# Designed miniproteins, single chains, continued (3): the designs that were tried, part 98

Each design is a single chain, and the fold is of that chain. pLDDT is the mean over its residues in the fold that is shown.

## One batch from the design tools (miniprotein)

Design m11611
Fold by ESMFold2-Fast:
Structure m11611 (fold): chain A 68 residues (1-68)
Amino acid sequence: GKAEELEKALAFLQSIPEVKAERVGEDEIVATTTLSVEKLIGLALRLIGDFPGLEVKVEGNTITLRAK
């Protein structure tokens, strides 16, 4: 289900050294990164491909994932 996709996405993000990801509320993950804008966009595109049940938003150096 969507909760399982969030759990897998969180585990994936936590495996990246430049990413600090945490679960916020029931259906949301916030990831703060030290990545450049280009690398951040690349990560966001990967997340869109790997987790199609999740909405991906990029704001500055932060990626937000939310269940659709």
Scores: mean pLDDT 83

Design m11612
Fold by ESMFold2-Fast:
Structure m11612 (fold): chain A 72 residues (1-72)
Amino acid sequence: MQEGELAAPGIPYVSVNPAEIPDHLKGKVQPGDVIKLRGKTSGEIHFARVLRLGDKPLPLINGEEYEVVDIL
């Protein structure tokens, strides 16, 4: 475990590419927000805190790609 890897218990920090933000959330996602992620294959729901907006895709979770579906 390293400091800064979790925003809260079970909620990791992630960088989000603006291209992965759905149209209804464009301009609303900011650093510090908690976002709802859905697995593209499993449909599993995970939560992450936005560290920054960047050009890197979301990390794989259990070898699966995730998409941003909402902001908490």
Scores: mean pLDDT 72

Design m11613
Fold by ESMFold2-Fast:
Structure m11613 (fold): chain A 73 residues (1-73)
Amino acid sequence: SLEQEIKKVETLILLYRTMAGSNETMIEHLEKNREKIDPETLEKLIAELEEDRKRLEEEIKELEEKLKELKEE
């Protein structure tokens, strides 16, 4: 049903937002502990987390557009 599909999309958006928030928190922890981490390793980890976050943000946008379409039906 339409209602079940809406709930599924809303749940996925929530999960992806939580994952994106987790990546942001990890970056903050890495930056706060930068003096304890090898500079090359720090740069690499932050870059990987930023890339993952961008990908999650793109997926969230697609899900939000799908949710909008479903709610307009």
Scores: mean pLDDT 84

Design m11614
Fold by ESMFold2-Fast:
Structure m11614 (fold): chain A 89 residues (1-89)
Amino acid sequence: MEQGRLGGLYALLGGLEAVRDAETIEGVTAGTAGALGGIGALLNVELGLPAGAAAEGGGEAAIRGGELAGSEKGIRYGELGRRLGELAK
């Protein structure tokens, strides 16, 4: 439960950092997908549903967004979201 919640929070933060630093539509799109994955993971936790896959996928998208945006924070938080999501499966 806690790993799914933390993974979702980190995916959300990574996605938002990627969007903030993005100068391209591709970076904004990937960062937004990361943030939405994080929100989905958090919503799943509140509903008592498995959150690991949503946090992992959100983290992956946040990493991609961070790479496109040159956002070290987006990549770092996305990687934490991905790893915590994997552990929550």
Scores: mean pLDDT 85

Design m11615
Fold by ESMFold2-Fast:
Structure m11615 (fold): chain A 100 residues (1-100)
Amino acid sequence: MAEEYLKKGREYFVEGKYDEAIEYFQKAIELDPNNAEAYRNLGAAYLAKGDFETAIEYFKKAIEIDPNDATAWILLSQAYEMLGKKEEAEKYRKKAKENR
């Protein structure tokens, strides 16, 4: 089930094993393509690896599925800030506050 893959992915993420975390989050998405949490966690793993552009793409997918996930909006804002796109970062940080 997608939830079991999400749990395993989070365990690897907490251990700093981001490539293994990505593998399990991708398995969760393959099993349930509408799992917003899996896309958010996949984005978070790419963010942790410093791949900010890939992280942004996955956070946007998570938000398209579940626009009420305030954490996804916060992480999207952080990824834009890491790229130096401060106007986009502030826009999405405001969205995070509206969707909590």
Scores: mean pLDDT 87

Design m11616
Fold by ESMFold2-Fast:
Structure m11616 (fold): chain A 80 residues (1-80)
Amino acid sequence: MFFEEAKKKIEELIKKALELIKQGNYEEAEKLLEQAKKLADLAIDFINSTSFPGKDKKIKEIQDLIKKGEEEFEKLKKEL
């Protein structure tokens, strides 16, 4: 439950950040990306605190989301 909600929220924050940077609102976009990263850190810490089979896979899913979000953000930033 927590993992799926956190993952969805991270995806929503990244999507919103990418939309804002395309609109030239760089400062707000950067803040949302930072919020996504902080939420990802909290989710990873929570997963690491639990005795959950396959937690490494869940951690990787969150890390991959942030990595792809940052890569797309930097690509769009270069187009400004």
Scores: mean pLDDT 79

Design m11617
Fold by ESMFold2-Fast:
Structure m11617 (fold): chain A 86 residues (1-86)
Amino acid sequence: SPYDEIIELLNEARKAIENKDYERFVKILSRIAELVLSNPELTDEEKGRILTLLSRIAQAVNNGDLEKAKEAIDEAIKLIEEHRKR
């Protein structure tokens, strides 16, 4: 499922942040955005909400606020899981 892949990538993004592998983090975040934008089951509103969370994660990492970045990742995972529960 694209949702399972997005959740796995979000968990990998958390690990990249913990390992301070910011090159890997950026690549993972870009892949998540591609999967979100190409998902035909997501509405434009749902895509916008997820992309806003990805932006918040990136901003927190750029500001050195790794705890806030991890919190935003957990919010994104929860949002994706809610869309999967039908």
Scores: mean pLDDT 84

Design m11618
Fold by ESMFold2-Fast:
Structure m11618 (fold): chain A 64 residues (1-64)
Amino acid sequence: SQEYTDKGLELIAQGKPEEAAKLFQEALKLDPNNVQALGGLVKALRLAGKLEEAAEIMKKIESL
């Protein structure tokens, strides 16, 4: 979980938001309530232009 989250953040820094989103999704398969991975996924999806998907993940964060 933490390894996928850390690598996802690294990929965002490298300008690879779609690859970052995949790693955050892997982190969430291990821990669905990982707020750091959920927040990273929202950021990655927004950077990739997937605004509708980002909004759905944000609603999940708000319900935690």
Scores: mean pLDDT 83

Design m11619
Fold by ESMFold2-Fast:
Structure m11619 (fold): chain A 103 residues (1-103)
Amino acid sequence: SMSEKQRLLAEIEEILARIEELLEKETNPVAKAALELILKGAKKLYEKAKEASVEQLELALEAMKRLLELAEQVSKETDPTKAVVLGTAAVLIAIGTILDLEL
């Protein structure tokens, strides 16, 4: 049977794949740059999550869900300023969560 840790990591990996798919389909240069920043943050969070406890993994998964939501908003955004703000917000969420996981 899959452990709870393995199940949570699998959900995080699925979110990573979805963010990568959004980036691959993006043709707008500003939105693409924002999605690249979101994916970079998500990958760093995933690397920390692999070493985390189950409780920390639940926090990481919640942050990853927020990153996916912001990535989906970027993919639909036509305003370059709003795309940059969304990408920046995602990076701050990723960094903040990584710091929480190091406690």
Scores: mean pLDDT 87

Design m11620
Fold by ESMFold2-Fast:
Structure m11620 (fold): chain A 111 residues (1-111)
Amino acid sequence: SSSVIAEIEDLLQQFQDYLNQARRALDAGDYESAKQFAAQAISTMREVVRKMLEAGWVSEGLAQQVLDRLDELQQKLNSAKTKDEMGHYLIQLEALGTTIVMFFESSRLAQ
């Protein structure tokens, strides 16, 4: 439905905003804030995946794979001790987000 599309678009924008805030905090040397914003980005992407699954736009198997990857990235970001490690995992989180956007756009075009 058009309302679900709008909700997912809003969540994807929130995801990008949290990623941008995480990067800015990391660049400023504020590692605590960088991890907190990254955790919010991950939480927001979990909501996107859940809404896509409820709408029937992704399989249960794909949804579980993405959720498992988000859990892995959250653990790695929490344990990261250097700017380079945190930056690397933020890049991986953005790449995962891009993949989900591609699935969303593909599902939207099939409507």
Scores: mean pLDDT 88

Design m11621
Fold by ESMFold2-Fast:
Structure m11621 (fold): chain A 58 residues (1-58)
Amino acid sequence: APSVKEQVDKLREEYAKKVEEIFEKNKDASWEEKGKKIAELFAEREKKEAAIHAAANA
């Protein structure tokens, strides 16, 4: 099974790409709207990171 570090690193890479896609797809949106979408992604990523750590400790 992949290590916690490998799972977290992969998750961070995937979310970095999602952030880049938000800027590309929403280039006509306000900075505030982009910031809100990015904050939602970071909250989702944090929950997934917590789930990875919880699963590894179970």
Scores: mean pLDDT 81

Design m11622
Fold by ESMFold2-Fast:
Structure m11622 (fold): chain A 59 residues (1-59)
Amino acid sequence: SVNQSQNMVLNTASSLMTDDQANQMYNDSPVSLATVVSQQSSPSTSVDFQRAQQDIQNS
């Protein structure tokens, strides 16, 4: 639990430091989706991501 939490913080901090433009794109991304994902903030976020990708393919 502690390990996964630290990995998340480091990954976010690294992204914010190295790419300001990428950070802007991330912020401009579908706010609705970002808000929902942020609320969950779980290792299961990959499941939501996979679901979204499959939904596009299925459509």
Scores: mean pLDDT 52

Design m11623
Fold by ESMFold2-Fast:
Structure m11623 (fold): chain A 60 residues (1-60)
Amino acid sequence: SKEVVRLEILLNLYRIARDTLKMLYERTTDEELKKKLEEDIERIEKEIKRLEEEIKRLKA
């Protein structure tokens, strides 16, 4: 379905964002920025899990 395709695209975009933020985290020495990046990464990982669950429900 078109909805599954849309969610798969969103999932891939969130995975790219997660990997990019993790790369920035590894390169950053600013402690305050690291803390904000860690919070952003956690938020994105939660959205990835939610999207994975939604896709599984729609394919059932």
Scores: mean pLDDT 89

Design m11624
Fold by ESMFold2-Fast:
Structure m11624 (fold): chain A 68 residues (1-68)
Amino acid sequence: SLKDEAEAAKKRAQAVIEGLDKIPEEYWSEGAKEAKRLYQQGIKAADEGKYEEALALFKKAEEVARKS
């Protein structure tokens, strides 16, 4: 289901963001800050039951974080 796919994507994004959270935000790149924002937007979308939107946001967060 889309919900299960969004939950899987959240776990992948969360792993990358947890690595980022070990670094003080003042040392984050613009890409790192954007990845965190996308991840937080994904959580909000999932909480609202918007799993298709959440899935896209979590996938984008992971992609942006890996490039940073």
Scores: mean pLDDT 84

Design m11625
Fold by ESMFold2-Fast:
Structure m11625 (fold): chain A 56 residues (1-56)
Amino acid sequence: SPEVKSKIMSLVKETMREMGDIVDYYLQTKDKKAYDEKVKELKKKMEEKMKEIEKL
């Protein structure tokens, strides 16, 4: 449906923005362990939001 597509596109845009913040953090700190953990958390958050959209 158009509503589901709109929600997916919004989630993609938000995830890209948050990924940009994580990359900036890595460039400033060079902390790969923190980078890997932040990426893992972002992936989990995205999967949870996607499951909510799938229920619509």
Scores: mean pLDDT 85

Design m11626
Fold by ESMFold2-Fast:
Structure m11626 (fold): chain A 55 residues (1-55)
Amino acid sequence: SPLDQANELVLQGARYAQQGRYQEAAELLRQALKLDPNHPWAESLRKGIAHWSGL
């Protein structure tokens, strides 16, 4: 489902961020929010995107 795919993208994004791959992490979080704009962590994901996409 789109919600399951969004959650997988969030987890993959977190893994990339832990590896210092911030631009790739931000892109995965952007894709997750497109699939689930009302995700429970949406605000935190948007902040992560803004922070990491500038690095």
Scores: mean pLDDT 83

Design m11627
Fold by ESMFold2-Fast:
Structure m11627 (fold): chain A 58 residues (1-58)
Amino acid sequence: MEYRVVTVEAPAASEEEARRIAEEVVRQLRDEGWTPVDEPRVELRDGVATVTVLVVRL
């Protein structure tokens, strides 16, 4: 069992766009065999979304 914190930064013009980026990050992590432990944390600052997810691989 392996735990990892994943942080992704991407351009986003709105909170709605930042939320969609978070959903896509979670989807890609699941496709790679990672399972989110909790909901992603999303910050939007100066047109950049920062998405942080704690994941586990069994």
Scores: mean pLDDT 84

Design m11628
Fold by ESMFold2-Fast:
Structure m11628 (fold): chain A 69 residues (1-69)
Amino acid sequence: EKEELIKKVKELLEKGNIKEAYTLLAKAGYNRKEILQILLELAEKGFEKAKEVLEKILKNRKLTIEDIK
């Protein structure tokens, strides 16, 4: 179920297992843009770890939040 997947992703992000969280979403069939949009949605809902992770990924790829909306 999507809810269980997102719950596991949140747990992995909280533990700092960023690569594993990303891999879980990719394995579930989400592409890179969709994964970034999921992280943005979690950040907008107040999950601070998702915001920090999203900002680091965007900086490394030289992208902005506007590029994934």
Scores: mean pLDDT 76

Design m11629
Fold by ESMFold2-Fast:
Structure m11629 (fold): chain A 117 residues (1-117)
Amino acid sequence: MAFEAAEKAKKYAKEAVETKDPEKLIKATEYAKKAAELALEERDPEAARAAAEAVGQVIEAMNAAREAGVPEEVFRKVEEIFADYEPVPTDADTPFDRALARLVSMQAELVALEREL
């Protein structure tokens, strides 16, 4: 369910910030993706809001990881979670920037869905 996936994404995003554990960031991203996909399928405004909030927390965890000096290979793994999606255009060629662009795009789509419903 979208709400359960969103809550797991938030939990792992918080743990990623607190522990600096790259595995937590990867799990947070996987659950955020699942929450977003379920919310878009169900077209439920409450699910879309919960998923958008979860994606926002993952974006914060991504920025915190970069500031903490987490290796770029971790961001490449985050980017690979979205390998089944079309690339989002970005002015920067780093895995971090591509992963961030995808998360920001996904959050924007969820916010737009909530406003339409």
Scores: mean pLDDT 82

Design m11630
Fold by ESMFold2-Fast:
Structure m11630 (fold): chain A 58 residues (1-58)
Amino acid sequence: MEIKVKGLDGEEALKVVEELLKENGITPEDLESMSLEEIKKLIKELGKKKGLDIEVEF
């Protein structure tokens, strides 16, 4: 699974997504219990609320 944020490289994009999930009370354990579709939707929705264009691919 590749995570992209407009204007950031892959490592920076990953850190932004990790902080976004953490700010919203979502743990790595929560992500393990979710489907890939649920994870993609969640990250995209949380990003939009922060004004971030986040895309999750494959």
Scores: mean pLDDT 72

Design m11631
Fold by ESMFold2-Fast:
Structure m11631 (fold): chain A 59 residues (1-59)
Amino acid sequence: SAGARAAAEAAREAALAATGDGHGAGMSGYLDWQNLDRAGAPAEVARESARRGAAAGGA
């Protein structure tokens, strides 16, 4: 559980960085990615990913 929490936090930061910076292979070169970032999309995605990762607790 504690290990899963630490892993989920790391995954959350990685997802936030990836989504906030390039959000994948989408419109990463466009200012559109800024709209997603401003709308809190990267934060929402990161927190959801972290929640799911921690909840799943995969070994």
Scores: mean pLDDT 52

Design m11632
Fold by ESMFold2-Fast:
Order: C-alpha cells, then structure tokens, then sequence
Structure m11632 (fold): chain A 73 residues (1-73)
C-alpha cells in the first residue's frame, strides 16, 4: 500500500467518522489488522498515527496498535 493510498483511506474514514464514528473506528481497526496480517508493519503504524490525528481512533488505541505493529516487525 502506497502513502497516497493510505492518506486517501484515512481521509475517507475521517469523513465517515463525522456521520458514524463507531463504524469509522471499526474500519480503522480492520485496515490496521489487514496491514499487520500482510506483514506491512510500516503501513499499519502510519495508519494508526493518521487515524489518531484525524480522531478516528483514540490516542490510547493508536499507541497500543503501534506497539503491536513494532513487535510484529
């Protein structure tokens, strides 16, 4: 997944979060899990940081997912 693809997905989820924050959060977690499952820890970390910045996931959730991704790398 390219940086541009990650940014586009993050922007779409940030828009969804304005209407349905719980669904946006669930999709954010799913995308991070898919990146980790594919062995792309760098993309998983980048998504977690951007989702935190956009308010899609909480800072605590982001820190946990980043730690998990770093452990998997």
Amino acid sequence: MTDEEVERLVDRLAELAKEDPEIARAFGHMLIALALRSGDAETAIKMAELFREKGVISPEEADRLIAEARAAA
Scores: mean pLDDT 79

Design m11633
Fold by ESMFold2-Fast:
Structure m11633 (fold): chain A 101 residues (1-101)
Amino acid sequence: APAPTEDTVLRLAVLRVKDANGKEVRRLIASLEQNGVVIDAEIRDVKSEEEAIEFAKELAEKYPNVGEVRLLPVDDATPEDRRIGEKVLEAAKEVIEKQKK
């Protein structure tokens, strides 16, 4: 896979959505942006905070040279959704910092 450059931003969002069966799930959306243009995107439905953190770490490992990681605000986010979002952001940042020389 192509390595992103330091001018890229990884944007993360934690949403509550209904799946194809009408069940409410948490969906993590990640978009990799360069100069405001989306160049890659990943989406995962997660059942737990641990799955959300794991996905964030996988994304950070996939995009090791990303310049910035940002959490997008969600208008209807619960306090729990915000807490999970903050942990997801911290996990991604930790992996990226460990990959810097």
Scores: mean pLDDT 76

Design m11634
Fold by ESMFold2-Fast:
Structure m11634 (fold): chain A 61 residues (1-61)
Amino acid sequence: KPSEEEIKERLLEMLREMGVSEEELEEYKTLSIEELQKRIAERISEMQDLPLEDIEKALKE
């Protein structure tokens, strides 16, 4: 089971892969896991034209 820091690392990696800049990633390092999941869900929703709720469900599974 990953630690909270490992979960944050995974979420930041996903944001980087989605094209978030290194400067924005530095800001995101200060965010909670919940806030990072929200940022990822919003970006995936826009990029994949999927409902935000479906993306949030996938991230929590």
Scores: mean pLDDT 72

Design m11635
Fold by ESMFold2-Fast:
Structure m11635 (fold): chain A 103 residues (1-103)
Amino acid sequence: STVAEQVERLKKQIDEATHLSEEEKEEIRKLLPVLELQALARQYLDAGDLEKADEYATKAIRLAYELGILDAEQLREAAEALREAGLEKAAEEAERLAEELEK
């Protein structure tokens, strides 16, 4: 399935979840754009398109930072994982944002 189809399926599952409050559903919905960007990065990485994978991974890291869902330690751990995957631009951005959080 496409990433767009996966995101639409996740939205449906969140909306139909009986064990989640509306507040919990709204919190998860805020994460959907980050998950979409991560899924696109992974799709391009699996296809061997490192340039596109790095582009989407960088966008995912920036959005996660803007939403306040990553602390400095998590950003540094993400940078290490991204560098191991060959996504050097995304790794550098994650390290830069970790430094910003420690100011």
Scores: mean pLDDT 85

Design m11636
Fold by ESMFold2-Fast:
Structure m11636 (fold): chain A 55 residues (1-55)
Amino acid sequence: MLPQLEDFEGLSEEEIRQRLAEEYRRARAAGASPEELAQLLKRFGDILREQMEKE
């Protein structure tokens, strides 16, 4: 259940970072595996990069 790019359309870098922190915290609390956490971080990194390039 990785976040979708469309969920972050029009958000600032700060807003995306807030979403990343919240989602990561929820995943950890839910007992997500290290692999799932790594995928989540990778996905947010890709989203941030795309938004920064579009800006």
Scores: mean pLDDT 72

Design m11637
Fold by ESMFold2-Fast:
Structure m11637 (fold): chain A 87 residues (1-87)
Amino acid sequence: STLTLPLGLLLAFPVDLDNSLWYGILEDADGRVAHVAAPGKGLTFVQNADGSTTITAEGEILVDDLGLPREESLKVKRPFPALERAR
């Protein structure tokens, strides 16, 4: 899967010890934040000239809603398998 978001990559880290699942945080200059979960296999983050980030992975890339605060996204959406464990 490939996904382009109009935000810059701030941080990415593996959620588990075998690097099979990764969590990413992206932000723009105005403080808009998106959270992503992606499989580690084939995972790349590419910063584009326009400040966007292209994410590629061998599997599904899950994205939080760009317009929602993290707390509301966690309550009403189940986009991130890693975050479902916290409920």
Scores: mean pLDDT 65

Design m11638
Fold by ESMFold2-Fast:
Structure m11638 (fold): chain A 89 residues (1-89)
Amino acid sequence: SKKEEAEKYFEEGKKLFQEGKLEEAIEYYEKAIELDPNYADAYTYLGHVLAVLGKLEEAIEYYKKALELDPNNETAKELLKKVEETKKK
């Protein structure tokens, strides 16, 4: 199914992110979202890679989108809190 394909793209994106292949990780997370637009975790990790790249405002928007889709997503809550603390310099 498209949802199972989205999960495969998401898991590969996570591996790419762990390898420091940030731009490739973004592409794979975006493909996961294209296949399943309600995939909260894919939005969370896309936000995380953007935060690593210093794109903090974009990261916040993606974390908020993840929490709209899944209000109990603990990873999105934790990463949102961390990026808000980082903005204090």
Scores: mean pLDDT 87

Design m11639
Fold by ESMFold2-Fast:
Structure m11639 (fold): chain A 63 residues (1-63)
Amino acid sequence: MSEEELEEEIEEAMARMQIAVYLSAGDLEGALERAREAAKRHKDPEVREEFEELAREIEEKIE
């Protein structure tokens, strides 16, 4: 495991935690913004797709 791989794993975990905090606080817009940012920035296409799906689910709750 490289330092870069570890950093990506930490960033993914932090993004998921922050989204969970926003959702628990009822801040759906904050959760959506964070999920969209993660979907755009992650190097792993599988991780990006997961965050895109999460963003879609949050959008459904707002709309």
Scores: mean pLDDT 78

Design m11640
Fold by ESMFold2-Fast:
Structure m11640 (fold): chain A 74 residues (1-74)
Amino acid sequence: SLEEIREELLKLAREVVDRALAAGMTPEQAVIEANRAVEEFLSEREDEIPKDELLTLQGEVLREAAAYVRERAA
């Protein structure tokens, strides 16, 4: 379901952020790495999700990843 895909994306984004920050990357670099991982994940599932919903979901996940980075860097 779309909700399950969203949960997987949020988990992926947070894991990528955690690894990037643990590796000594800046908050900005961590966001870039999370964005890249989310784009790759969604590209593999392009045929499973309508394009308008995919773009909305990507935007939501990227906003939440950026918020998570800010919280972790505070």
Scores: mean pLDDT 82

Design m11641
Fold by ESMFold2-Fast:
Structure m11641 (fold): chain A 105 residues (1-105)
Amino acid sequence: MEPRLVRAGVSVATYELDGKTVVHVQVELRPGERAELELEVKTKSDTVIVTLSLVDGGRHLASATGELKIGEEGELTVRAPDGSEARVKVKAVKGDATRFLDAEP
């Protein structure tokens, strides 16, 4: 999967892997005024690896990486030297997001 460039807001991303596994990632982004965000998501078995980068004019300022198991949620915070800050809440789910929301045991 390729990095996505996003601005301030709430973003929901769905990532499909190897044609067999579907992972849904819900992301809440709160970037600073001048920062652009790049989000990279990789998966390895039952683990989702999320990398958040702060970018200004194509220049990489700071990054943070977090690892989540499927079914977990986590939080990443990245702060650039100029005071720009991005906070990402990530929730990893497997399968159909609609069924996941409706099929709580």
Scores: mean pLDDT 55

Design m11642
Fold by ESMFold2-Fast:
Structure m11642 (fold): chain A 78 residues (1-78)
Amino acid sequence: MEELERAAREYERLVQEQLALADADPSLADQVAAAIRAAADRLIATIHRLDPENGDKYGSNIRGLTDKIIEAIRAKAA
């Protein structure tokens, strides 16, 4: 439980930091998107390891949220 909570907090922290970076410099949108996607992949891998029965469900939800965040970043950069 604590490991999953830490992984979720790390993902949230990285997303917030990367969003601030993209807001300051829109030319970094692709780099920011890649960093957020990598963080989501790490969180999903942790969920599959700690909760394999629900890994696909929670992984799908995190992937969907991550895609929406990246779409918003790219839309603002365009």
Scores: mean pLDDT 82

Design m11643
Fold by ESMFold2-Fast:
Structure m11643 (fold): chain A 87 residues (1-87)
Amino acid sequence: MEDTIKESQAEVDKLAEELEKQGRKRLARILRETFPALINGDLREYRLAVARATLEYAEEEKKKGIHSKEVDDYLEGAQALLEAANK
């Protein structure tokens, strides 16, 4: 049981490190922030953490002058998830 959690944590850390090396620092951050909720089996908390991290990512891309349909779709989807989770 504990070994499985440690093994999964090491795998996530390795994946996040590889994403950082590829310049995908925000995707690596999302993985690190969402993993604790995932291992606790709380899909709602996991989705909330993903939505929040996605909002932060999209807002930062927007500040850099990157205006794309993908960024707007991420913002809309994340906001909808946050509202649904708040009842």
Scores: mean pLDDT 65

Design m11644
Fold by ESMFold2-Fast:
Structure m11644 (fold): chain A 71 residues (1-71)
Amino acid sequence: EEKELKELKEEIKKLTKEILELGYKKSPSEVVQKKVEELMELIGKIKDKEKQDEIREEIVKLAEEFEKKKK
């Protein structure tokens, strides 16, 4: 259970970084939207509300760091 959650979090982080890079490169909105839908589906697989909130916070931190570096 913990191991599966850790692997799911890593997958979510990788997909988040891919979405941020696609947005920065001004990729077609349709491609970005499809990746965002995949991300939301992965987050939805986490049944524990507290663990789901933790991964959402991690995504926000990744987005903030990416935006800060690209300013």
Scores: mean pLDDT 76

Design m11645
Fold by ESMFold2-Fast:
Structure m11645 (fold): chain A 93 residues (1-93)
Amino acid sequence: RPRLTVEEALELLKKIGDILSDVDLSPEARKALQEAYELLLSQPPGAPVTDEFLDALARFLRLIAEENPELVEKIMSLFPPELQAALRERAGL
């Protein structure tokens, strides 16, 4: 399957933000999510997401898995199965 575009990834990050609206994140988790966001904003419109973005998102998910394991499964459910597998591999989940 083709990689997510920047626009699709930005929509997913927005949905993650909505899930996290009532959650107190560690400074480290907030920084990891912000780094993923900044990597997307540096890309041209319509571009596929980069490995750097996927690694940043995987770091964020790994931190959330340590803090709130139930929340990581809810966040992962937003992603298509192929992306879930790639993120779990990158995050060591």
Scores: mean pLDDT 80

Design m11646
Fold by ESMFold2-Fast:
Structure m11646 (fold): chain A 59 residues (1-59)
Amino acid sequence: SVILENLKHDFKLSDEEIEELVEMVKKGATEEELAEWLIKRKGLSRENALNAARAVLAA
């Protein structure tokens, strides 16, 4: 997915981290849960984490 490839480059996510986010979405994770994971694991700001979470949900 172009969206997932862009997320990998913009936020320096590994392929493993992208796969983990995709699995969370498949299990019904909310935008807030995805954002909290990104803040905790990657140290993203809340604004950047929410933008990334929305992009993952749209993929």
Scores: mean pLDDT 81

Design m11647
Fold by ESMFold2-Fast:
Structure m11647 (fold): chain A 62 residues (1-62)
Amino acid sequence: SVDELIDKLLNSPDPFERTEAAFQLGQIGDERAIPALEKASKNDPDKLVRVAAKYALELIKK
C-alpha cells in the first residue's frame, strides 16, 4: 500500500529499501506520497535515496 511504502521510505534502516520505496511511490503516482518524498529528497542521509525521491516527485508532478 502507499502508506506502507511511505513508512519504508522514512523509517527503513536499509537505504536500498528506502530507494525502492521512493521508486515505487513515483510509479504509483499517489499525491499522498509528496510530503514524504520531499522530506526524503532533502533530508535522507543517503545521496541515492535523495536522488530517487527527487525523481519520484518529478514523476508524480507530471
Scores: mean pLDDT 86

